# Designs tried in a protein design run: designed miniproteins, single chains. Part 54

Each design is a single chain, and the fold is of that chain. pLDDT is the mean over its residues in the fold that is shown.

## One batch from the design tools (miniprotein)

Design m1964
Fold by ESMFold2-Fast:
Structure m1964 (fold): chain A 55 residues (1-55)
Amino acid sequence: SSELELTIRTFRELADLTDEYIAKVQAEPEKREEYEKEYDEKVKELLEKRKKELE
């Protein structure tokens, strides 16, 4: 179903965002808190967009 496909895609996109966050923190650990806040905001945005698409 399209709903299952969107759910799987969301998990893959979340994994990609997590990998990006980890890479950024490893490169510049002094900016960890800034990157964490950016990551949280991007995750919230992605989940809200997908929630609307799954309705």
Scores: mean pLDDT 83

Design m1966
Fold by ESMFold2-Fast:
Structure m1966 (fold): chain A 68 residues (1-68)
Amino acid sequence: MKPERLSREQALADVERYKEEIKEAVEKGDKNKAASLLTAGYIVLAMSDLPEEERRRLLKELEEAYEK
């Protein structure tokens, strides 16, 4: 089995970074960059061992950042 070495701390840090960058991209009108960052955030969450509740909350936060 290929272990996915994405720790909880790394996943949380990456998601927080992507939220910030998504907000910046949206503010600049760079929707392609915002969509790419949103996709990267989804991949990070899918590869993480975070609890379902935390993943759901973080997905919502990424989507809210994109909608802003």
Scores: mean pLDDT 76

Design m1967
Fold by ESMFold2-Fast:
Structure m1967 (fold): chain A 85 residues (1-85)
Amino acid sequence: SLTEIMRERAVEALRERGLEDAARAVERNTDPRQQALAIASLKVDEMAKAGDVPKDPQDMADRVAKLADEILKEAEKEVEEIKKK
């Protein structure tokens, strides 16, 4: 399901960075949107650290929201393709 795929991706992304407490919090939250936001937040933070994105709180928040929507759409499409081969 979308919830399962999003949970797996969010937990994996957080564990890869050693953020165990955050990964456990995401596991308890079954909302795919919040899981996508967690992944997007990590990605935008990495991009800002690399200098690819300005460290402007407002711009970062907008980028997180947009990236989270894209992550959700990708996961949703994968779920549909798996079920409707």
Scores: mean pLDDT 74

Design m1968
Fold by ESMFold2-Fast:
Structure m1968 (fold): chain A 103 residues (1-103)
Amino acid sequence: SMEAIEKAKEKLREIYELYIKDLKENVPNFDEKHLKRLEKALEAGLKDIEKGVYGGSLLTPEGLLLSLSLSPDPASIRNNRDFAEEYAKENGLKLELYEFLLT
């Protein structure tokens, strides 16, 4: 539904804002280049949601919203690379954000 699409977009923005804040506070080498990369990833993700695709996966808007609502906090990803990799695979989320944190 249109409501689920808009809520999914809002949730994706909230997730990126939370992760960017955590990275700025906890990653000493987080610079403007990394910020620009994440901003571009967010913009791409928002466009994919509008097209009914996210992270290369075809999801219903309702299924996407649920998956985004279950996203782990940044500290869990940062402190547990294996958990982040498994979570990304299980939820079909190919976020550049996760790739950034795993590299």
Scores: mean pLDDT 68

Design m1969
Fold by ESMFold2-Fast:
Structure m1969 (fold): chain A 62 residues (1-62)
Amino acid sequence: SMEDVLSYTEKKADEAGLSEETKKRILDIVRYLIDKQGLSEEQAIAVADTLITSEKQRQQEA
């Protein structure tokens, strides 16, 4: 379900140490992709993982 994908995304963002603002942006993107673009749960999770990994790497480069 969308709720399961969002829960997964939130947990992974928290584990990655992302800010609340960044976490909310990623959650909004994931909701949009499922609700408006019709992405599957697997596709949405893949996008979430990519966004979280990218943001974590940028945070570490500072």
Scores: mean pLDDT 83

Design m1970
Fold by ESMFold2-Fast:
Structure m1970 (fold): chain A 70 residues (1-70)
Amino acid sequence: MSPLEEAYKIIEEMNDYVSSVDEKLTSEQKKEIKKIWDEWLDVWYDPSKSDEEILEATKKKYEEIKKIIE
C-alpha cells in the first residue's frame, strides 16, 4: 500500500469516527478539531510535501483529534 493510500484510509476512518460522535461534541471540541483540520489542509495542499510527510501529518492529526474527543 502506498503512503497516500494509507493516508486516505486514515482520513476515512477519522471522518467516520468524528461523524459518529458529532452530536456529543462540545463547542470547544469542535473548534479544536476545526483548527487541526485547517492545519492539516495546509500540509495536504502543499506541493512540496512528500507522500510520507502527508501520511505522517494525517496520522498526527488523527491522534490529536482522538485526544480531543476522548
Scores: mean pLDDT 80

Design m1971
Fold by ESMFold2-Fast:
Structure m1971 (fold): chain A 93 residues (1-93)
Amino acid sequence: MEAEEDARLRAALDSQAAGTPDALLLVARTEEDGRVEYVPFDARAVGPAPEEVLRHALAFLEERRARGEEIVAIAAGPAMAPVAERVRAEVAR
């Protein structure tokens, strides 16, 4: 169930980001009380500066990893592609 849900989420976020040049969307998966929850990060909450977006995205990743949570989706528009690449490299560690 989770694998199909993660795949649907990734497809939806990729579609959303493709139409939004400055989008950077990250999603972590957590489990509480037998329920799967998705915790989103959206660059629009941070602002348009790629440097600031990268700092907040890396902090989000570190916090989710410290909680034992998995990053299940990373989607970016063309303006945020370099930031997304840095985040993907960090997730691969």
Scores: mean pLDDT 78

Design m1972
Fold by ESMFold2-Fast:
Structure m1972 (fold): chain A 119 residues (1-119)
Amino acid sequence: SADDAFNEASYKGGGMRRSLQEAIRLLEEAIELLKKAKTKEDVEKALELAERAAEAGLRAAEGHEDAEELRRWFEERRRKIEELAEKALSGDEETMKESAKKMIEIAEEARRLARELLA
C-alpha cells in the first residue's frame, strides 16, 4: 500500500530528516537571538545553539555519499562561529555587534544547506 511504502521510506530517511530539522530549528533560534543581542550572554547562548546545530548537522551527514565533505563543511563553520564568538566576548560593543552579524551570516548559510539537504 501507499502507507507501507511511505513508512519504509520514512524509516530509511527518518534519522537524517530529524537531525536536519533539529539543526534548522537550533539555527533559527540562534539567528533570532543574535539579531536581538544586547549582551555578551546573548552571544554565549547563540554560540551554544549554533554548536548544537553543528552536532545535529554532523549526525545528518553520517551515511551520506558526501559525508566527508559535509563533515568538513560543518566543522569549518563551527570553528568560524567559535572564533567570532570569542572576538565578540573579548571586544567592545561595536566589535560584539559586528561579530554577531557575521555569526548570523554563517548560521543562515548553514540553515540554507540543511534545507537543501531536506529537499
Scores: mean pLDDT 81

Design m1974
Fold by ESMFold2-Fast:
Structure m1974 (fold): chain A 58 residues (1-58)
Amino acid sequence: MPEELKKELEELAKKAIEGEPKEKIDERVRQLGKKYGIEEETLKKELDKIGVQLVLDQ
């Protein structure tokens, strides 16, 4: 995974944990999918993994 994409997913996961609306998170995932040519479902799975790890580290 490109490091730039990983940083964007980590930032997005933090925003989701901070209570940003699901609709806005989904829109950002869609934009990242278009930018990097990756399926939205694949990015959502990676975002979920990052989010779970961040929550467990609290």
Scores: mean pLDDT 78

Design m1975
Fold by ESMFold2-Fast:
Parts: structure tokens; sequence; C-alpha cells
Structure m1975 (fold): chain A 94 residues (1-94)
């Protein structure tokens, strides 16, 4: 529905913020905001293709955070989100 599409578009903007971030801290903040949007998206839709696409965005964002990570905390948080996204994508494939 329209709300799900709006949340997906907001998630794409967070991916862009991760890509444009100059520090691991800024990239991680945008990733965490994107994850909150994804949780809202899952609460308003059961569209598996849309949810899978949203987890692909989080996966790509987490990989960008890893490239920009400067602290162990940033690395561990990004790895955790990357593994969670990969697991969810696999669960959505039959």
Amino acid sequence: GPEAQKLFDELLEKKKEVEEAKTGEEALKALEEGIRILEQLESVTDDKELIKAAYEIVKESAMEVLKKAETLEQILKAIGELLRAIGRILDLEL
C-alpha cells in the first residue's frame, strides 16, 4: 500500500546517507535509522518481495558501514546487521 511504498522510499534515502557519510559514525547512524524504517515497513506489509528488497538495502548499507568503520563497536554492529539481513533474505527465498 502507499504507506509501505513511502517507508521503502525513506529507506532508500537512508542508504544514500550511508553512501554519502564521511565517517563510520555517520554511516552507522544512517544504517540504524534505516533499520528502524525497515521494522516499521514489516509492521505495515507482508509483501515478501518488498521486504526482501528492503533487507537487500540494509545488507548493502551494512557493507558500506564496514568500509567506513573506524572502531571495533562500528565493525561489530555492521557485521551483526549484515548477517541478520543475509539470514532474512535467505529465509524469504523458497
Scores: mean pLDDT 90

Design m1976
Fold by ESMFold2-Fast:
Structure m1976 (fold): chain A 64 residues (1-64)
Amino acid sequence: SAEEYFRKGEELYKQGRYEEAAQYYQRAIELDPNYREAWRNLALALAKLGRLDEAAEYARKAQE
């Protein structure tokens, strides 16, 4: 489920595994595009990776 992918992403993020966390958050969004928290956490993971333009875009989508 989207929730299961999201939780795995959070676990990876806590471990500093930001690239893998971003992949799991992306899968959560693909299953549930209205999962605002997954959009926010994807933006945070992308920011940790220095992908600041993408992070800003996903952060804006999290506000919708």
Scores: mean pLDDT 87

Design m1977
Fold by ESMFold2-Fast:
Structure m1977 (fold): chain A 64 residues (1-64)
Amino acid sequence: SDEQVKLAQEAVDQFPNFAGAWTALGQALADAGQLDEAKKAYQKALELDPNYQSAKTNLDKLNA
């Protein structure tokens, strides 16, 4: 929902260096149908932590 995207965006704004915040934003964007934006958020999470499995797994699902 739009509210979940707003909350996840606030988490990223507060913790921009935390891969978990970008992963949560990616999940909220994917649930909202914003798949291109979700991919970018997951890619940003992997830039911060290349071993962050949730971001990797969710990005792979969007590319399937």
Scores: mean pLDDT 85

Design m1979
Fold by ESMFold2-Fast:
Structure m1979 (fold): chain A 61 residues (1-61)
Amino acid sequence: GEAAPFTPAGELDVTLPAPVRVRHPRLGDGVVLAERDGEWLVHFDAERAIWRVPRDQVEPV
């Protein structure tokens, strides 16, 4: 799997009950906004954008 940029269409499949901080080896630290089809939608601090990432490629911080 790989990270891909995601543009929200105005709705998310799943909204997490609390913000979760994660770290991606290529994209750095971010906040999980939602989960969709086994992938997480994460707003990365350095990228200033929402990325769709496989959940197995990020670690809780």
Scores: mean pLDDT 68

Design m1980
Fold by ESMFold2-Fast:
Structure m1980 (fold): chain A 78 residues (1-78)
Amino acid sequence: MSPAEKAELARRLAEAVRALPDPEAALAEAIAAAEAALTGEEAAEAVALLRELFAAALAGDVEGVAAALERLAALGRA
């Protein structure tokens, strides 16, 4: 994925998160799903990255969303 494609995806995800009726509930569900699917250190890192992603999205920080997405994608490759 190119830097431009990552930025576009991050912008769309930030808009989607901000459009949610309850972003905090959505984050809690995403955390629960990550904890159910992953174990140990990977679960802890995914949870931290999900919190960073939602915080950046709610703040309108597209670069922060892109950084969190790249790190989450890297976890899936490890």
Scores: mean pLDDT 79

Design m1981
Fold by ESMFold2-Fast:
Structure m1981 (fold): chain A 67 residues (1-67)
Amino acid sequence: GGPEAAEAARKAALAAGADEAGAEQAYNSTLNGGHSTAAAMGGEALKYGKDEEGREAGRKALEYGHQ
């Protein structure tokens, strides 16, 4: 994934309950590992996110992870 997918993965990780260090790991994993990390973080945010903003972050990460 590109930098936009990485940023979406970071935001989704935060929405799923990760701390800043976990969010940075999601960012770097998406840059290095591609779209699968963004899609995984999007799925986590949709399943475990507790509010509307968490679900929106999840949808954005899934869109970027799948193009």
Scores: mean pLDDT 71

Design m1982
Fold by ESMFold2-Fast:
Structure m1982 (fold): chain A 84 residues (1-84)
Amino acid sequence: MDLEVKFNKENYEAKVNEKIVIEGVASHPNAIIKVIDPNNNVFEVKTDENGNFKINFKPYVKLIYKLKAEYDAKEYKEFEIKVN
């Protein structure tokens, strides 16, 4: 079954050492939302029973972080988080 994900923004930009909030809604519970840092460390959350998710993230380096959604072993919707 295909996952639909709506993030609260079309593009994410952050300042290094400043908190960013990434939130949205997915069509399914237990979808995985991942933030991948430039060193390939992964922070993930699962969508709740209503498909909602919220990630509080503080970038530590001025590089591109990746934002991905996964459901049923398939990857959906990739965004870049640009850190300045």
Scores: mean pLDDT 77

Design m1983
Fold by ESMFold2-Fast:
Structure m1983 (fold): chain A 66 residues (1-66)
Amino acid sequence: AMADAAAEAEAGRRSDRGRQLAYEKGVWFRENPEAVEAELDAITDPAAREGFRLTVEGYLRYADAA
């Protein structure tokens, strides 16, 4: 359907933009390891802390791929 094609085109555009933003975010985490540690220390819930750590790792992967 036309709506599905438009949604896919928008998602693709967002995905490309998201990848660019993920790269920039990964570079920021690489350049600011002390800020990452401060954020981890601020998270009191173990599951949320692990989620943040995995998120940082995911972004760093995008930075490493450049």
Scores: mean pLDDT 69

Design m1984
Fold by ESMFold2-Fast:
Structure m1984 (fold): chain A 94 residues (1-94)
Amino acid sequence: MVDLRAALSAEGQAHLDEAIAHYQKAASAAAAGDEEAARRHLAEAEAHFDKAAAHSTAPDAIEAARLAAEGTVAALLGDEERAAALFAEAAALA
């Protein structure tokens, strides 16, 4: 497992923690069928992943994590085509 935190400043680590927290809320909402809550939390997660990447010496690894999170939420919402595309993009950056 690549330690995404090892490449981050303290500020970047704070953004990564916020991104993961919002991603977990998005995934939970998607699994419950609350598409509106899932999309809101995913947007917050994406914003924090982008900020974490700006504070990383390995921004492609943070971008891969963002794409994997988006793919997981898409899969939970039933969008298998979008999920497959996002997972393929994440794998290409890893």
Scores: mean pLDDT 82

Design m1985
Fold by ESMFold2-Fast:
Structure m1985 (fold): chain A 90 residues (1-90)
Amino acid sequence: SAFDSNFNLYNSLSEEEKEKVRKAWERISKLPNSSLKAHALFFLGREYFEKGDYEKARELLEKSLEIAKEVGNEILVKETEEELKKLEEL
């Protein structure tokens, strides 16, 4: 999916570039509710999942899901529900 492609691209970046991207996502996550904010929360949630911080990953993914539903982004709703299911299977 485009979300997996974007996350794989992120994982190919240098640590300096990854930190810049993380800071951009964190800034977007503090803005009013929007599809962009839901995407930022989704990417941050996946980053915490990869780091093994499953509680923080769940919190961020649940926030992403709520906003995605609010703004009617059905693709992001599906992708976020799939990531949350992976957390439940741990």
Scores: mean pLDDT 81

Design m1986
Fold by ESMFold2-Fast:
Structure m1986 (fold): chain A 73 residues (1-73)
Amino acid sequence: MEKFGLFVAKKASEALKAGKDYAEITVDELARETGLPKEEVEAFVDRLVENGIAERTEEPGKYRLFVNPKPKR
């Protein structure tokens, strides 16, 4: 869990510093950085999508991670 959080935080921080609302992540990149099986990584990313924190792109295994979630009005 912690390894995912650190990688996601790094990507989010870089996107925020670049003035972007999202960071691109891939299942392959996450698996490589965390050393976890692709199935575990995919389950983690699916959870982010279910919670509205990330969205699927047109490329298989590529996702966009939102760094500035819209505050509830």
Scores: mean pLDDT 73

Design m1987
Fold by ESMFold2-Fast:
Structure m1987 (fold): chain A 86 residues (1-86)
Amino acid sequence: IEEEIKELKEKIKEIERKIKELEKRLEELTREEKELLEKEGGKLSKEALEKLIELGVEQVDLAVEITVLKIELEKLKKKLKELEEK
């Protein structure tokens, strides 16, 4: 039981690290999108529009991965709490 608790804490820590890394990448992509929109002003070029779409796809992929990891993290934290509340 104590070894299982230690293993769960380690897994939780690893997932939290991964979430932070992905959130940082998502923030970087969001910043790139904002800079692209500001640079192009009122009319987006075809090239800028294609880059914006590419950034949007990457943002969606990262957001989905972050959400899945957060769900997994919540489940692991719940399991840890149940084991510790014994």
Scores: mean pLDDT 80

Design m1988
Fold by ESMFold2-Fast:
Structure m1988 (fold): chain A 73 residues (1-73)
Amino acid sequence: SGKFATEVVNAILHAPNATPVLVFYYAALIMAEEFEKVADREETLELLLSHGVAREAAEEAVERIQAAYEKYK
């Protein structure tokens, strides 16, 4: 849904050091309706960390995405 998409994009944009490629990656997954992959806690955390997002910020982004998924699924 549009609400889930908005929350996911905002969670990634709020993460310090999140690169534009991360924003486009998650937008592409949402457009492909791969919502379960977007909401995969472990995969999302690993991806954010691999792109230089600090652990605390990555964990906050993951929790925000999880909350949005449960609310708007």
Scores: mean pLDDT 79

Design m1989
Fold by ESMFold2-Fast:
Structure m1989 (fold): chain A 58 residues (1-58)
Amino acid sequence: MKKLEEERRKLAELIGEIIREIGDTIQEILENKLPEEEAEKKMKEVNKENLEKLKKFE
């Protein structure tokens, strides 16, 4: 397997995981009917976690 193909596969898997986590967070916000301020806080936390995962991939 070429290194480039392996890296692309891992990146695709990570992106899929990030999309799933964002979707789960949105569902939680909607299910709990959170105020806009609380919703923004949760989204910022998820975005920070996902950024850290992307940095690890580098």
Scores: mean pLDDT 76

Design m1990
Fold by ESMFold2-Fast:
Structure m1990 (fold): chain A 66 residues (1-66)
Amino acid sequence: AEEEAVRAAQRHRDLSGSAVAIAEGNTVAVAGPAGVTHIKLSTPEEARRAAEAARDRVPGVGGAVL
């Protein structure tokens, strides 16, 4: 789950050339030019909201829910 979210974020970043925030299950992964960060939340709804907030805070960040 966590490793899968991180790998998905890295893959989307590499394909798009842009920073991305991905929610997968209870995990949010954010991949940008400095690397990848992930956090595990208590619910998938919280993970989805966190990914949306990351996109809103950083211009040019794309995102997907997997």
Scores: mean pLDDT 70

Design m1991
Fold by ESMFold2-Fast:
Structure m1991 (fold): chain A 68 residues (1-68)
Amino acid sequence: TPEEQRELKLKLVQELANKAVKLKEEEGASPEEVKAELKKIIESNKDKFSEEEYKQIMAVMDAIVTAV
């Protein structure tokens, strides 16, 4: 359902945010390094989302990288 897809996206976004914070705080990773690692996570989940949802997730990733 759309609600189940929304929950999957929220869980993925939370995973991306947690990973970004960990990379930044524990490893001192650069924004480029954080972006590369988050992109790998998104690509591994590509088949679970539509092209439009994938674009939305990529935009959220960029926002997370700039926020940390």
Scores: mean pLDDT 80

Design m1992
Fold by ESMFold2-Fast:
Structure m1992 (fold): chain A 62 residues (1-62)
Amino acid sequence: MKEELDREVEAALLTMELAIEKLSKNPDKERIERVLKRAEELYQKYGDPLFKEIAEEAKKLL
């Protein structure tokens, strides 16, 4: 699969998971930690600032 499409799908999924947790009265810390780790891995792999922003948002929820 083309890397560009894979990157966009991953970013969308991580963004949606964080949005759900931000709107929750009791955020799932384990889920947020998984999003953080995945966003950091994808930032290392692609260098896309979007993944860095997702990681920073996840850190704020922890």
Scores: mean pLDDT 79

Design m1993
Fold by ESMFold2-Fast:
Structure m1993 (fold): chain A 92 residues (1-92)
Amino acid sequence: MKELEEKIKRLREVAERLENGDTSAAPEAIQAGVELLKALEKAGASPEDINRAIGLLIDLVGAYLEGDAQAMADSVRRLIELAEETLKKLKE
């Protein structure tokens, strides 16, 4: 649980940078997203939640290739929401 919470915190920091137009945060966002996916798998997230996270990572990479900081920030925020929902289910 703590590892997943630490990965969520990292993504929040990156999302704030992207929301402020700092596109140099994009490679860090992608790396943090991959680390979050690994943490979700280790925590026992469902295959459905893992597939949703993969889709959001693909969206993030697409936004990065388009140079769209706001779309990148949105994808990161959606990853955070999914991870927080998964964390709540696992804490049941």
Scores: mean pLDDT 83

Design m1994
Fold by ESMFold2-Fast:
Structure m1994 (fold): chain A 55 residues (1-55)
Amino acid sequence: DLKLSEEQKKVQDEYYRLFVEENKEDIEKILEALKKIPSLAEVAEKLERIVKELE
């Protein structure tokens, strides 16, 4: 599919969940780095929400 189907979105969501669980240490490090950049604060907030939701 040229656009994400429902099945592809499920795979993507599962990938993000597994990625966060397997790479929690790296994700925390990335979050700290993103928080230091004001223009990326919204990105950091969204990523932090995802991490918190998966914990």
Scores: mean pLDDT 69

Design m1995
Fold by ESMFold2-Fast:
Structure m1995 (fold): chain A 61 residues (1-61)
Amino acid sequence: SPLEKGREHEELGEEYYKKGDYEKAAEHYRKAAGYFSRAGEYKESARMGKKASEMRELAEK
């Protein structure tokens, strides 16, 4: 389901963040946002979009 895929990508984003791979973390958080939006979980989608933006900023430092 979109909700399950959203959670899977959120967890992958967290794992890449812990490893310092901010580009892959951003990619997975962005995918999580898309899946949460498809599931009607708009607050979780917005949260994941914010995390993706934060990861992109870290990747550019």
Scores: mean pLDDT 87

Design m1996
Fold by ESMFold2-Fast:
Structure m1996 (fold): chain A 74 residues (1-74)
Amino acid sequence: SLDQQAIELARKAGELIGGPEVAQAVQDTLQSLLDQGKYDEASEILRELAKKAEEAGHTELSKKLKEVADKIDS
């Protein structure tokens, strides 16, 4: 599902940026927002993670995060 794809990509980005603790925090936050139907807030987190991933040199991950954020906003 789109929600599962978003959570997986966000977890990977969190892990690359801040390690397992950040990955878990990002996963928990995004899951909570998606479960509540807070799609605008969820997409904003994905876009922020995309920016941080790009800054860290993970260009393809950044692109995938932006693509999923756009789909959640639609």
Scores: mean pLDDT 85

Design m1998
Fold by ESMFold2-Fast:
Structure m1998 (fold): chain A 90 residues (1-90)
Amino acid sequence: SLEEAEKLFEEAKELFKEGKYEEALPLFERAHSIYLAALGPDHVKVGEMLEAIAKVLEALGKKEEAKPLFERAKRIKETGSKAPPPVVRV
């Protein structure tokens, strides 16, 4: 759910602030998977997750793995959708 993704993202950000990069990475990846499934690959929240994952990878010394994720995140932020998930309106 999107609520689960938000919780994972907040927990991962706290771990990142504490320098616990290896612990933060799987939480950002799980949040990314949920946002990707719910909102699609071009949504700005997916871009934010990719940027967060890239920052973790760079902190872990995996700069070559981080580079394409930063590039994709930048593209999504420049052209991405901010549309909410489909909701029933009464």
Scores: mean pLDDT 79

Design m1999
Fold by ESMFold2-Fast:
Structure m1999 (fold): chain A 81 residues (1-81)
Amino acid sequence: MDEEIEKKIKKRIDEYNKQLQALRTESDAALAAGEDERKVANRYVAGQLRIVGDLVDFDIELVKEGYDRKKIIELTKKYNK
């Protein structure tokens, strides 16, 4: 029954993409406001690592729940481009 995993992955990838867009928007706004480039870059990198780490943790939890790792990877790629 793959429908539940597809819905979970699609929703999570949609959230992941929204988080990345929000992070980019915040960084662009901070730079436009004259904030220090190094501080903005450090926060951007930290934010990206957190967002990516959260997605990796989500995939690991699905594997722990008994979902097939190959199917998780294929669905993640399908919905994330």
Scores: mean pLDDT 81

